# Designed miniproteins, single chains, continued (3), part 48

Each design is a single chain, and the fold is of that chain. pLDDT is the mean over its residues in the fold that is shown.

## One batch from the design tools (miniprotein)

Design m9642
Fold by ESMFold2-Fast:
Structure m9642 (fold): chain A 95 residues (1-95)
Amino acid sequence: SLDEKLRELKKRLEELIDELQELEERTPDSAVELQMRLGSLILTLSTLKLVIDKMLEDESVSDEEKEEFLEEAERLLKKIEEELKKLKEEIEKLK
């Protein structure tokens, strides 16, 4: 079901937020650009999670709107996962 796909996406977002928060903890405060990039990704994922919660709570949201959101969220998530890989490589090089 679409609601199951939304819940699965929410779980993936929570796992990525946890990973980004762990990277933020390991990143030096002096690495301002890396900290800003990590914070931006956390904010984006948290916003997507909020939208999913609203869609799951609001019975008036159509299946078509849910499908469109899932497609857009999956495209954005792929870009975020690629950026996360780059951030991991840059943070590793600081040591």
Scores: mean pLDDT 86

Design m9643
Fold by ESMFold2-Fast:
Structure m9643 (fold): chain A 91 residues (1-91)
Amino acid sequence: MISKEELTERLKKYLFNPESLSLDERIELQNLLLERKIPEEVIVEALAEVFVENPEKREQAKQDLLETFRGDPWVQKAVEEAYKKALEKLK
């Protein structure tokens, strides 16, 4: 199973440096989120770390994820929760 640390690094590449990922790696990452093979808590924590580390791109990254997963309300909820958690960590 993918670790939180590995998920966080893949999400950073996906959102901020997509050319560093192969097509297969991008599809694998999307499927990991869509197939719910990763615990919700791990997804939320990984996304929150990504948002904390990239304050200038945080809002755009959130919107890009909500757009990519517009057909999956569970993933969209995880993205929204991660964004809230990131903002709380910065207070």
Scores: mean pLDDT 78

Design m9644
Fold by ESMFold2-Fast:
Structure m9644 (fold): chain A 106 residues (1-106)
Amino acid sequence: KPKVAIVAFAGASTKIDEVKAALEAAGFEVLVPTSGAESLIDTLRKLIEEADVVVFLVDETTPEILRVLVQHLTKEANKPLVEVDVSKLDTDALIAQVKAALEASK
């Protein structure tokens, strides 16, 4: 099963469970950040390295610096990144984007 990491901050994090359920129903293994004593950067780096594709949930509450950080870490790990505006969330479109990103990355 392809592994999909879900990354979200602030208000966008409320949509993690909904996106996780949709991706799991589509046949993906879903990875979410584990809350622990680790730094945010270490947690994100570990999550991105484990994944085949990264889904980044964004909205207007998402800090610009964290958006740049996720983009940088994903590129550094050479992983495909799918950014999703949660205010316009379409789970069917998201699943199609994840499948397309995985095909393009082979």
Scores: mean pLDDT 80

Design m9645
Fold by ESMFold2-Fast:
Structure m9645 (fold): chain A 64 residues (1-64)
Amino acid sequence: SNAEKLAKKKELYQSLAEKYDPEIVDEIWEENKNVLESLDVISAEFYLRLMARIREKKKAEEEA
C-alpha cells in the first residue's frame, strides 16, 4: 500500500538522519525526492548510493 511505502521511506530517512547529520540528509533527500516518490521499495543499490552521496556532501560541508 502507499502508506507502507511511505512508512518504509520515512524509516530509511530516520535511520540516515540518526547516523549522519540531519541537515545533510535533508539536502540529499530533497535532491532525490522525485526518484524516492516513484519508488515502491528502496533497493540496496539505491541505499548505498544515498549513503555515498551523504558522505560526499558531509565532506564538502566540513571543508567549506
Scores: mean pLDDT 72

Design m9646
Fold by ESMFold2-Fast:
Structure m9646 (fold): chain A 80 residues (1-80)
Amino acid sequence: MKPSLEEVIKEAEEILKELKELYEKYGDKLTDEQKEFVELAIERMEKVLEIMKKEKNLEMALELLESMKEELEKVKKVVE
């Protein structure tokens, strides 16, 4: 069953929160290059979340959510 648009946006907000928590947890241990990578990932995710809220299109929001999940996993591999 497909989630509602509100549920997709909430999950996207939780992913962004997890990414920010990873940056807070590991930030002091990261190289300057790793910090820049994570900061750019946060900026990209914030922009994606704004697009989801503006467009209010469920199909697009679902595709963007999957992209955000992939980006979070890439960040975890860099920082962990």
Scores: mean pLDDT 82

Design m9647
Fold by ESMFold2-Fast:
Structure m9647 (fold): chain A 92 residues (1-92)
Amino acid sequence: SMIEKFKEEAFEKIKELVKKYKEGKISYQQFVLGVTNILLEASEKVSPEELEELVRRIKEYIRENMDEETAERLIAQLDAILAGLLAMQAAA
C-alpha cells in the first residue's frame, strides 16, 4: 500500500542517518533534525498507530546497531519526538 511504502521509505532514510551518525559523518544535532523532519513528514501521511509502529521499528534497529549508552540517548530523543508528533496529530 501507499502507507506501507511511505513507512518503508521513512525507515530507510532514518537507517541511513543512524549509519552516518555511527560513522561520525553527522553531529547529534544533525541526526535529531533529520529524524524529526522525516517523522514529521510521515506523521502527515500515516495514522498515530502507524507512526508508533514505525518508531518502534527504528528503536529496535538502534538497539541492534549502536552501543547501549548511545542507543539509550537516541531512543530517549525518539520518544520525545514521537510524543510531540502524537500531540500535534491529536490537536489537528
Scores: mean pLDDT 87

Design m9648
Fold by ESMFold2-Fast:
Structure m9648 (fold): chain A 79 residues (1-79)
Amino acid sequence: GSNFYDLILSRVRQLLPEPSEALLDALLRASEELQSLEEAEALADQVVTLLEGGASEVEIIREIDVRSGILAIKRYLGL
């Protein structure tokens, strides 16, 4: 729902207090495709793990886009 972005962003801001506009935009677009709290927490967990591993914001945006593509394919296949 509409609160998924706020949930994801609150977790990301624990490690990155001032995310770039590009990352904020990527997170917002990805959050709109989510259908459950479980999916929102899984996305937040992936972004947090990447940040803890020292990934750049560009790398994180790429991973968010890949994840969204996989999710779209899974929904199309009924998985």
Scores: mean pLDDT 84

Design m9649
Fold by ESMFold2-Fast:
Structure m9649 (fold): chain A 90 residues (1-90)
Amino acid sequence: MKLEELEKLIEEQKYDEALKVFRELLTSPDIKTQLEALKLLPLFLVNDAPESTLREIVKLLREIAETSPDPLVQEKAREAAEYLEEILKK
């Protein structure tokens, strides 16, 4: 449900709302939900999210990489942040 809401918000280019839902999913106590939310990250790129939105996502992903109690979530968040940082260097 929340994952479908995030997908719809990204497709509708409602990025402020999408960022709020993305944060809620990434701070969920359910690791599976956190990992599934991270898989939706490419949709922001496909739907031409502005650089300001991508920078906020990097900040959020770095926060999750530092604060998550789960090593897999930390690793995936770090990898995603590094990927976006590389794209933003263009």
Scores: mean pLDDT 83

Design m9650
Fold by ESMFold2-Fast:
Structure m9650 (fold): chain A 58 residues (1-58)
Amino acid sequence: SKAEEILKENNASIVLKGDGTLVIYAPKEFTEEQKETIRAELEALGAKITGIEQVIQP
């Protein structure tokens, strides 16, 4: 999927918290388009995402 490719390309991982917060761990800030692509694919699979949090981990 596009989301999987973005995560792999950017050496990133994600965690969906029980409150619907999607946490993105990556060495640099994701673009709005990258965040939207990941959110949209997860929501298409039935995820309920209430917000996105970026954590920078080099």
Scores: mean pLDDT 83

Design m9651
Fold by ESMFold2-Fast:
Structure m9651 (fold): chain A 99 residues (1-99)
Amino acid sequence: SIEDIIRFQMLALGTLGSLLALSRNPKVNIPDTVADMDNLIARLRELGLDDEAAQLEQLRDEILTAVETLSDEEFRKKTLEIADRVRALIQRAVARLQS
């Protein structure tokens, strides 16, 4: 429904905002960003978008690995890359909800 799309888009905007904030303050906002991603994953599963949920789980796990393994500069670059991939995933999810 259109209401499901709107609620999903609100969570998606929150997640993208957290990822962009994380790119500005590396390793400070990790718990908030992960929580936003987990909320979006849960919503994708509630909507039956299991493939998109699994892809977002992989991106969340990439952030958790990156925070432990990458320098602050490389982590910032990786977070921006992940934000772009999350944006593309959101666009695919919205398209599926409209079909």
Scores: mean pLDDT 84

Design m9652
Fold by ESMFold2-Fast:
Structure m9652 (fold): chain A 94 residues (1-94)
Amino acid sequence: ERQKILSEIDLEELQKLFSKFDTDKDGRISNAELQAFLVLKQGYSVEEANEIIEKVDIDKDGTINIEEFALLATALGLVKVSDESQQIAQNLLL
């Protein structure tokens, strides 16, 4: 569950990671920036990255907020959470 995952995340670690993508400081990450990260740093194909982004971008506005990003960061092992929370996130997105 999203609220359980969010409660386990180190908010400072999450905010530092999020700020690396949020270049205009509007509190949002563009789908294009996230796609580039997934393809270039995580080794996904463009099609796989787009499928992951579609699952994360629930409001379909072309941007990712910090709560949506937290779920993806959890699934990718970028933040430290319980094995249960990481598995839940992976099952939702991967």
Scores: mean pLDDT 75

Design m9653
Fold by ESMFold2-Fast:
Structure m9653 (fold): chain A 74 residues (1-74)
Amino acid sequence: SSELERLRAEFRRLAREIVELARRETDEQKRAQTIGELADLQLEFREAVRRGDLERVREVVERMRELLAQMKAA
């Protein structure tokens, strides 16, 4: 669906921004935590898309937005 296409595009954009910020992070523990959270979100996103669970896809994208916002606030 067009909504799923938009959510996939936003997920890819958010993941790129998170990776770029993580690469600039000098705190090793904080960087490792962020990479771990991103990896978990990537697995959840893949699973939600596989199952056609659009509500879960939206939730994962929102959690990605929250992670990015937390990184920018720090």
Scores: mean pLDDT 87

Design m9654
Fold by ESMFold2-Fast:
Structure m9654 (fold): chain A 65 residues (1-65)
Amino acid sequence: DEELEKLNEELAKIASSFIKENKLSVDKANELSAKAVQLLNDVYEGKITPEEAIEEVKKFGESLK
């Protein structure tokens, strides 16, 4: 699914940028990456929207600061 692939790229970009800009530890970086994967899976399962996934990954990243 092209839409899911695009969301995967967006979530990965958000997570990677946040990790680099905030110099997150390996442990915290792994937590954020795992959250992005979980959110993509939740969209795939129809549990949340792509917009909700983007919002949640940003919110989770902020909680790791």
Scores: mean pLDDT 84

Design m9655
Fold by ESMFold2-Fast:
Structure m9655 (fold): chain A 80 residues (1-80)
Amino acid sequence: VKEVMEEMNKKLAEAEEKAKTLTEEEIEEKRKSGGEGVLIAYAWSRLKLKENPNLSPEEREKALKDLEEYWKLLDEKLEK
């Protein structure tokens, strides 16, 4: 469980670095490709939520938590 979380955190960090170098159009293509592409699109969405100045700290925290829960559900579904 801890090892799985550490692996996911490493993949997420790599995906965030990739997302920073990609255009919005490239992120949409990654989202459609599945697998690693979906993780890159997730990382991009997470970065945009963190950088959004129009969100209150509470709204940002809630949105990030909801996004994280969404990814946990996808990971659980993929293990079936």
Scores: mean pLDDT 69

Design m9656
Fold by ESMFold2-Fast:
Structure m9656 (fold): chain A 79 residues (1-79)
Amino acid sequence: SAAETAALKAAVIAHLEAAIAKLQQEAAANPDKAAFYQQMIQLYQDTIARIRAARTMAELNAILTETQQQLEALADQYR
């Protein structure tokens, strides 16, 4: 339903905004890893923008799947 989609969007956005705030603190505390944290912050900001634009549950699920794949690729890059 539209209400379920809206509720899930709000919950995911709130979670990602909290994650960004924590990553900003981690970047400040760990300057040697700042590039990694900044790339994660950028990915989450881009994901929030895509979630805000999503109109259906199918679009939302596709965005979340892509974000998970991008996070895994980013983690592998900084191994």
Scores: mean pLDDT 88

Design m9657
Fold by ESMFold2-Fast:
Structure m9657 (fold): chain A 70 residues (1-70)
Amino acid sequence: MDVLKALDEIRKELEDALKNNDVKTARTIASGLAFTMGNGGLARKLARSTDVKELAEEGLRRIDLLESLI
């Protein structure tokens, strides 16, 4: 329950970052999720991206994967 609430909050942060064109927030969340999930190569790629839409889409995909594992 608490983990699902945390994931929902991160999803909202990504949606807000996309709405506000906040590349830094989207990049931090997306690269952090990729790193935490063991994909260092993707985390490094995302850390260099400036495309807020691609960062948000990748972050949301990572959240969906985490939710599927709970």
Scores: mean pLDDT 81

Design m9658
Fold by ESMFold2-Fast:
Structure m9658 (fold): chain A 95 residues (1-95)
Amino acid sequence: MYVKSIEKEVLSENETLYTFTLSEKGLEVFKKAESLVTTIIEEDIKFTFKVKNVEVSLEGDKLLIKIEAVLDDSDIPKIKEIVEQSLEVAEAFLN
């Protein structure tokens, strides 16, 4: 899998930060297809959680996803699924 760990931090009443530590494979795929992976994550999170603003950035091996909403811990598996699927789709296009 592309993700080693996930951390959640509530930044404010309206903002949550999810930090995904990527595996070597996840980081390689992300770097080769950054625009595609970022777009899929942003669009799928906006659609799934009905949120307006999602920011995706990379800091070292950590993929940072800031969502303009406070989400429940029960949503973590769905966010992880979106991230893993975005990287799987990107890897398929890299051949």
Scores: mean pLDDT 85

Design m9659
Fold by ESMFold2-Fast:
Structure m9659 (fold): chain A 71 residues (1-71)
Amino acid sequence: MAAAELAGEQAKQGYREHNPEATEEQLEAVGEATKESSRRMEEARREHPDDQELRDRVGSEAVRRVNEAIR
């Protein structure tokens, strides 16, 4: 949880710095999407540490999820 939570907070901070007019709803959505993606990446690393392709796929899904959240 700690790593995912940190990733979510960093994503919110970064988004706010580049988009100072972002709503709290948008910031929360970005944070939650990033937390979920970070958690999935941690799980992939734990269960399949040698699977680079899986980690790349999880990373691509993370980008997509964040983009959907900020629509």
Scores: mean pLDDT 75

Design m9660
Fold by ESMFold2-Fast:
Structure m9660 (fold): chain A 77 residues (1-77)
Amino acid sequence: GAAEARAIAAELAEWLRAQGASEEAVRHFEDAARSDDPAEAIAHLSAGAKAVAAEGNEELTARVERLALQAVILLQD
């Protein structure tokens, strides 16, 4: 559910900060983790994934896209 999706977003933010990802990407996942609105959370998850993809690290992007999709699915009920 929404709590599990927020946990995924929070863990992504922490992990991405540890990997040296951009502050923009990290902030989107932090905002998704704090959002009370599922649509707003989904928008931040999408924007965060795009920001990571723009950095050009294919392995980082693939992991983020999979986890962000899982969080989106959990928010769409």
Scores: mean pLDDT 85

Design m9661
Fold by ESMFold2-Fast:
Structure m9661 (fold): chain A 82 residues (1-82)
Amino acid sequence: SLTEAQKRLRQLLDVDGDGKVSDEELEYFFGNLDTDGDGTISVETLKTVVEAWEIDMSEEEIEALGDVDFEQFKELVKKHFL
């Protein structure tokens, strides 16, 4: 599930290189990363995602975010994939 979501998100973001991603598509990927169904992504899951997607983000930045909700997830994707 996580591996499929990560691969599909990278493929989506690579399309046309314009960095435009819809909220509906981001919500789909967020749901795949929200393994507990709590509406948040845990710090441990976020660390795994950051490593797998090769995102330039420090452990300090990830830990400072804590549990990430959908709005924070959108901000992270836009900042690093734009």
Scores: mean pLDDT 68

Design m9662
Fold by ESMFold2-Fast:
Structure m9662 (fold): chain A 68 residues (1-68)
Amino acid sequence: SPADELLKRAVERIDWLGTLKPQSEEEREELISELRGIVNYLKRRFGSDHPGVKEIEKRVKELIEKIK
Protein backbone atom coordinates (compact mmCIF):
# COMPACT_ATOMS: atom_id res chain seq x y z
CA SER A 1 0.00 0.00 0.00
CA PRO A 2 1.11 3.65 -0.34
CA ALA A 3 1.24 3.86 3.47
CA ASP A 4 3.55 0.81 3.71
CA GLU A 5 5.85 2.32 1.04
CA LEU A 6 6.03 5.65 2.92
CA LEU A 7 6.78 3.88 6.24
CA LYS A 8 9.47 1.75 4.52
CA ARG A 9 11.11 4.89 3.07
CA ALA A 10 10.97 6.55 6.53
CA VAL A 11 12.80 3.53 8.03
CA GLU A 12 15.44 3.68 5.25
CA ARG A 13 15.95 7.43 5.88
CA ILE A 14 16.26 6.92 9.68
CA ASP A 15 18.73 4.03 9.19
CA TRP A 16 20.85 6.22 6.85
CA LEU A 17 20.76 9.13 9.33
CA GLY A 18 21.90 6.67 12.03
CA THR A 19 25.13 6.02 10.06
CA LEU A 20 26.12 9.72 10.22
CA LYS A 21 28.87 10.75 12.66
CA PRO A 22 28.11 14.32 13.84
CA GLN A 23 31.37 16.25 14.36
CA SER A 24 29.95 19.00 16.59
CA GLU A 25 27.20 19.77 19.10
CA GLU A 26 25.39 21.80 16.38
CA GLU A 27 25.47 18.87 13.90
CA ARG A 28 24.24 16.49 16.65
CA GLU A 29 21.31 18.83 17.49
CA GLU A 30 20.44 19.15 13.76
CA LEU A 31 20.49 15.33 13.33
CA ILE A 32 18.25 14.82 16.40
CA SER A 33 15.87 17.54 15.13
CA GLU A 34 15.56 15.81 11.72
CA LEU A 35 14.89 12.42 13.37
CA ARG A 36 12.17 13.94 15.61
CA GLY A 37 10.71 15.75 12.59
CA ILE A 38 10.24 12.44 10.73
CA VAL A 39 8.39 10.91 13.73
CA ASN A 40 6.17 14.01 14.14
CA TYR A 41 5.33 13.98 10.41
CA LEU A 42 4.32 10.28 10.56
CA LYS A 43 2.22 10.87 13.72
CA ARG A 44 0.30 13.67 11.94
CA ARG A 45 -0.15 11.53 8.80
CA PHE A 46 -1.09 8.14 10.33
CA GLY A 47 -1.86 8.87 13.99
CA SER A 48 0.28 8.22 17.09
CA ASP A 49 -1.35 4.80 17.68
CA HIS A 50 -0.43 3.36 14.25
CA PRO A 51 1.78 0.23 14.81
CA GLY A 52 4.30 1.29 12.13
CA VAL A 53 4.59 4.79 13.65
CA LYS A 54 5.10 3.33 17.17
CA GLU A 55 7.89 1.03 15.90
CA ILE A 56 9.61 3.94 14.09
CA GLU A 57 9.26 6.17 17.20
CA LYS A 58 10.90 3.43 19.33
CA ARG A 59 13.76 3.09 16.80
CA VAL A 60 14.30 6.88 16.75
CA LYS A 61 14.35 7.08 20.59
CA GLU A 62 17.01 4.32 20.71
CA LEU A 63 19.04 6.09 18.00
CA ILE A 64 18.87 9.49 19.77
CA GLU A 65 20.17 7.87 23.02
CA LYS A 66 23.20 6.58 21.05
CA ILE A 67 23.82 10.06 19.52
CA LYS A 68 23.67 11.85 22.91
Scores: mean pLDDT 86

Design m9663
Fold by ESMFold2-Fast:
Structure m9663 (fold): chain A 79 residues (1-79)
Amino acid sequence: RKELADLIEEYHELLLQQRTVAADDAEARAKYAALGAELMAKIEELSKPLEKELEELAKELEDLPEEEALKKLIEHLRA
């Protein structure tokens, strides 16, 4: 649970950093893509036993802005 929360937070931070990368910076873009893929694979694996819990939480968060939804998701997983 804590590991999943940490990975989700790290992935979100990675996406924010990727947005600052220049479109023609192929090396930086490739590095961010590789890191993102590793984090996504880990998140998917750790999410499997929590699938039902995450589906219920997603329904509660569906009307919230993405930033707020992520904060609540991370908080729930760390509890």
Scores: mean pLDDT 75

Design m9664
Fold by ESMFold2-Fast:
Structure m9664 (fold): chain A 103 residues (1-103)
Amino acid sequence: SPLKRKLILLLHLVAIQATALVAKRLLEKGKRELAFEEMRGLVGTIEYMISLLDPNDPLRIRLEELKKKLEEAIKNNASDEEMLKLLDEIIALSEEISRHLLA
């Protein structure tokens, strides 16, 4: 049902937000290695959510872009400042997608 699909997507968005917040707090505490482990897990959660969306869904396109940015940041061992900014963008997009789904 459309309602069940919406709830599954919302649950995954909550998981994305929670993981991003944990990663952010770990970076703020200087626990960089643990933060990067959380970010690798976050990539997997975003990838799974993308698999639940239709190929032409605008939300899928935005999530694919965000996943790519996160993968590039991890690969390039981005600075704490750059990573914190990216995590804030992930949180903001997840909140925007949640509002769109609840509209």
Scores: mean pLDDT 85

Design m9665
Fold by ESMFold2-Fast:
Structure m9665 (fold): chain A 95 residues (1-95)
Amino acid sequence: SKEELVQKTLEEIQDEILAELADRLSPGQLERIRQTLEALNEMNLPSILELLKDYSLPEVQKLLEKAREISRKTGKGFLSALKEVVKEEEEKRKE
């Protein structure tokens, strides 16, 4: 489902962030960051699903992959990158 795909993507991003921090933070600090990221993912999930509601599952996968690439290349947050990608796709669909 779209929800499962979005949840999996957010979990993979969380794992990447935690792996980057693992060598720099204590176990207690790392656990606190993990809990914060989980809470943020739960807060953001409804907004992400609303943003993607009019897209098919394959389209959602493509948009999520583009958002991750933009986030990695530009350093902007994933949600910000996803909003940018969706806006560009919406503008293309109006033509």
Scores: mean pLDDT 81

Design m9666
Fold by ESMFold2-Fast:
Structure m9666 (fold): chain A 62 residues (1-62)
Amino acid sequence: MEKIKKTSEAIKKIFEENPNMSKEEKAKAVYEAALESGLSEGMAKLIAKQVEEGAESVRPAP
């Protein structure tokens, strides 16, 4: 819980303080923040991937 909470707060701060940052830069920053919070590489990569995917509001045409 502690590591997850710390990571969530870091993610929120990254989005709030860097609204014009690209989705790729946000994903990288989130990945680094997760690692600094003590999460495994796998978990950090998963969170970063979700951030990168979540930044796209529109999917490719069907």
Scores: mean pLDDT 69

Design m9667
Fold by ESMFold2-Fast:
Structure m9667 (fold): chain A 67 residues (1-67)
Amino acid sequence: TSSEAAALAAEFGARVQEARAAGDVAALDKISEEARALAEQSDPRTAAWLRYVAEQARLEAERLRAE
């Protein structure tokens, strides 16, 4: 459901913020990979949200690597 998709996105979003604050690139890479893997077995709406969050985590990891 949309509520489940929103809850998953919020959970992954919070994990991204925590990893970013800690400068934890490995955690961001793991979050991105986990979100992508979950998207493959999810309905299209949930998959879209998970792919969005995965990309956010990947971009943040790249940003931290550049610092």
Scores: mean pLDDT 80

Design m9668
Fold by ESMFold2-Fast:
Structure m9668 (fold): chain A 100 residues (1-100)
Amino acid sequence: KLSLDELKERLLKGNENFKKYLEEHVKDKEVLEKALELIDELSKKIQEAKTFEELIDYLNEAKKKLEELAKESKDPEARNLLLMAAQQLGNAIKEAEEAK
């Protein structure tokens, strides 16, 4: 059964990899800056989470913010990447719900 610490470590590594990918592929500086800020905020909250319930709440908030940023983005590549990130957070939420 997945532990909270194992899920947190995996998510933090995933966030760092995704930030690097965004920096390489997103050409709109405003969208890039907003996306990086959202990911950094999420990483901080993941580190602070003491329970699966807190982690799930933070992941749900971040997922919603990524989906909202995607809707505002005029760049199809940036939009698709943000929606993919939101989907991956959705998968992590489901996994956390099953692990708690």
Scores: mean pLDDT 86

Design m9669
Fold by ESMFold2-Fast:
Structure m9669 (fold): chain A 94 residues (1-94)
Amino acid sequence: MDEKLQRLIDAAAEHAEKTGVPQLALLYSDDPKDIELANKIKEQFDFVAVERVPEKIKPGDTGGGYRKGDVVSGWSAIEYDGAHVMIVQAVPRP
């Protein structure tokens, strides 16, 4: 894996860890580049959810509307070689 991509992944993991719940969800679009990036990233973490979103994620998107029955804490948008994915910390609804 590229060192730059690993640095972005590590930053996302550190942000999630700071919230105290080590549950991560991965969000990506149907864009082939986003799918490829998501496949590389999902091997690095034990994601509780891996989910496609209907629109391509952009660097300025925080995904503030995502819920799917979970409370999310924190967002980390990863942009690499034109591909975009989001890593979020998901807290299951009590």
Scores: mean pLDDT 60

Design m9670
Fold by ESMFold2-Fast:
Parts: sequence; structure tokens; C-alpha cells
Structure m9670 (fold): chain A 104 residues (1-104)
Amino acid sequence: MELAEIVLEIRDLLVELLKDEDPSVVDLVTSLLLAMAIAAERRVPLNADPAQLDADLKVVTEALKSKGEEEIARAFERLVRAVVAGDFEEAERAARELLELLKK
């Protein structure tokens, strides 16, 4: 499975996990993971403003932690930061870890 395909599967699973949250959180997760899948397919680092990225990550990770999903929150942040860094080997490891956590 290519990294972009793994990221899109993670998107669908995170949207299902967060479906009872505010729609703005679901929209943020959907948009961010789509941008990450495109970056992974193109093998180009995700261009993100650091302050906006930190704000977006805080919204998503706090929503996940509020559901008791601390390991998922940590793995999600690891994946996002790897894609922003253009470290696609680390991104693939983080994506596979996150996918395994989401399938349980």
C-alpha cells in the first residue's frame, strides 16, 4: 500500500472516530490529511505555516485526547510533522503505526 493510500485510509478512520465532534474539527482533519496524501504522492514536503500547523494539531490532538485516544493523538502528530519535514520514511512508519491503532 502506497503512503498516500495509507494516509487516505487514516483520514476515513479519523473522520469516523471524530464524527460526534464539532464539524470544524472533521473538516480540518479531512483537509489536512488530503493535503498530506497529495504531498506524499508527489514526494514534496507539506508547505505549512508553523503557527497555523501547531494550532491545527492542537485542535485535533485535544479532540482525540478528550476521547481517551492519547496514543492515536501522539501517532497523528508524528505523522503530520514527518510529512511537513519531507521525511517520507518516517511518515510511512508513523502512518502504519497510526493505522494499526485506528483498526483496534
Scores: mean pLDDT 86

Design m9671
Fold by ESMFold2-Fast:
Order: sequence, then C-alpha cells, then structure tokens
Structure m9671 (fold): chain A 103 residues (1-103)
Amino acid sequence: MSSLGAEIGLDPEKINRLYDEAREAIERGDGEKAVETVRELAELILEAARTASPEQLRLALLMVRMLKRELTELAREKGLEETAEEIERIFDETIREIEELLA
C-alpha cells in the first residue's frame, strides 16, 4: 500500500489512513461511512492520476484493482452486500477514468 501510493505521487500516509478508515467502517457495519471514505480515496487517486505519467497511471490501476478486491471482499464477509456493490461501482468508475487517461 504505502510504496504504491508514493510511486504514483500520492501521500502514502493519507492513502493508508483512508484505507484503514474504510476497513474500520466496514468492520463496524457502518456501510455509509465506508462508501463515503472510499469515495474520498477514489477522488484522491483520480486527482493524482490527472497529472501522472503513463507509468504512474499503470501503478494507480494496479493499486485501485487491489483496493477494490480487498474492500469488497471484506464488506461481503461482514454481510454488507449493498456496501460491497457500491464500493465496487466507485472503483470501477475510477478504473475506467484512469484507463481513458492511458488511451
């Protein structure tokens, strides 16, 4: 997590904080807070992506795909299916925007 954030020009501490906040919200059953935090995380990644090099964009895609998998799996394990679907949608939108920047 930290290394990938630094490589794409993001503050690794901020990425780790938002990831931890999202995970903790899911573990508490707070789906609304989890979705809010994931939106903040996705927005932070997209802002960095708009000025990133092609190499940084490829690293950002890898990071977003990992975040999507980990957070959606955790949400489903906690029985938060609607939260998992919304998290999946947010990250899929993020992936599409980064892929368009690479095109």
Scores: mean pLDDT 82

Design m9672
Fold by ESMFold2-Fast:
Structure m9672 (fold): chain A 82 residues (1-82)
Amino acid sequence: SMTEKIKKEKEEYEKKLEELEEDEEKKKKLIEEHSKKIAREIAEKLREIGLEFLEEQVKKKPKPLLKRDLKLMKEEEAKEKK
């Protein structure tokens, strides 16, 4: 359950970042039309680029949900030292 929620958060985070950073309506439409013919490969490559960007982005600026996980890990590590 937690895994699904975290996964969705990452997806939404990337989607929001892409929406904010891209904001290229004409470019997206152009790519979409081109994608129709060469779609599968280009779309797959685009997603792979997004995946890498997502990890780096999330690592530097994690969302509140990710912050909770990090905090839990930190507390567990502190408990081990005791």
Scores: mean pLDDT 53

Design m9673
Fold by ESMFold2-Fast:
Structure m9673 (fold): chain A 65 residues (1-65)
Amino acid sequence: MSEEQKKELLELLLKYGFSEEEAKEILDMLVPRKSYEEAKKIIETLKKLGIKTADSRKGVAKILA
């Protein structure tokens, strides 16, 4: 995943109401395991489910399992 793609995903997470710290943690989970397209779909799913708080990492872990 390119630096520019990582920045786009970070901006999406921030738009969706995640904090910068939460967004970075989510990206650290997704970048080594998922393609840009898969990561983007997971982020969109997190928004749809309303996962916006400290439980966002748990939500990502659940989707990755």
Scores: mean pLDDT 71

Design m9674
Fold by ESMFold2-Fast:
Structure m9674 (fold): chain A 75 residues (1-75)
Amino acid sequence: NREEIVKEVRARLEKRGIKLPEETVRAAVDEVLRRGDKPFSDEEIRELAKRLGVPQSKVKAALAAAREVIIERKA
């Protein structure tokens, strides 16, 4: 289940011209699954970006794509 979500999120990001390591995408998926319906604050996004070594814009894109896929698959 989680692996399938990660694969789909990566495919969506790649179609949007965003290439991220699988580990970064997996981290974004795990954060969305843990958080549920609560939005991420700018501070949380900044800390996650710093931790993963990627720009905030790419982290935002990954979190948005993860939420889209999770909503579609989890109903």
Scores: mean pLDDT 78

Design m9675
Fold by ESMFold2-Fast:
Formats: structure tokens, sequence, C-alpha cells
Structure m9675 (fold): chain A 72 residues (1-72)
């Protein structure tokens, strides 16, 4: 349930790869697919995507969702 720095880095890289416009916002469905491809536990993926609003997720919302898995 605790994410390594390498796993957090992979998640952030996936977010940046999907943020083609550089506006700091990505499509939640596209992010879900990328996180599933990284082999993350479903509970972590669901927590991250629970922060999405109108099917979009910001980098700040991603960071907030990861805090329980980094600080644990």
Amino acid sequence: TTLSREQVGAIVRAFRALDTDGDGTVDAAALRAALEALGLPQAVIDEILSKAVDGKLTLGQLAAALVPYIAG
C-alpha cells in the first residue's frame, strides 16, 4: 500500500505524457488506463481517480491522492 519513489515517479511521468497541452490537466479515463498499465493496485488507482472532476484530473489532485501512500 506504500508507494516507492520510483512508482511515484512513474505515475507523474504517465500524467505528463498524457498532458499533451502542458496545462496540468488530463483526462481521467486515459490516466486510469496508464496507471493500470503500470501495474498499480486497484485501490491506489481508484483513490487517484476519486479526485477527478468532470472527467478531468489536475497534477495537484494527483499529488493529494498519493499522500496517504507516500507518508504511510
Scores: mean pLDDT 78

Design m9676
Fold by ESMFold2-Fast:
Structure m9676 (fold): chain A 80 residues (1-80)
Amino acid sequence: SLREEYERGLRELMELLKEATSPGAVASVTGAILRLIGVAFEEELLLKKGEISEEQAAERVRRAGEEAIELAREGLERYG
């Protein structure tokens, strides 16, 4: 489900946030978290409007989570 994919991505991002030791690293991981939250709320809204299916919403949130995790890891490498 959309919620399961969101919670999965958020859990991994929250673990990465614990590894952030510099202001730049914290900003990068926090930005990635906020991006995932934004996508999840947008897809939930589209789902409630009947504009997309549950499967489409879940897939888009999964991809957003994967992209957010990659961005967070890149931020940790650059600033940590």
Scores: mean pLDDT 88

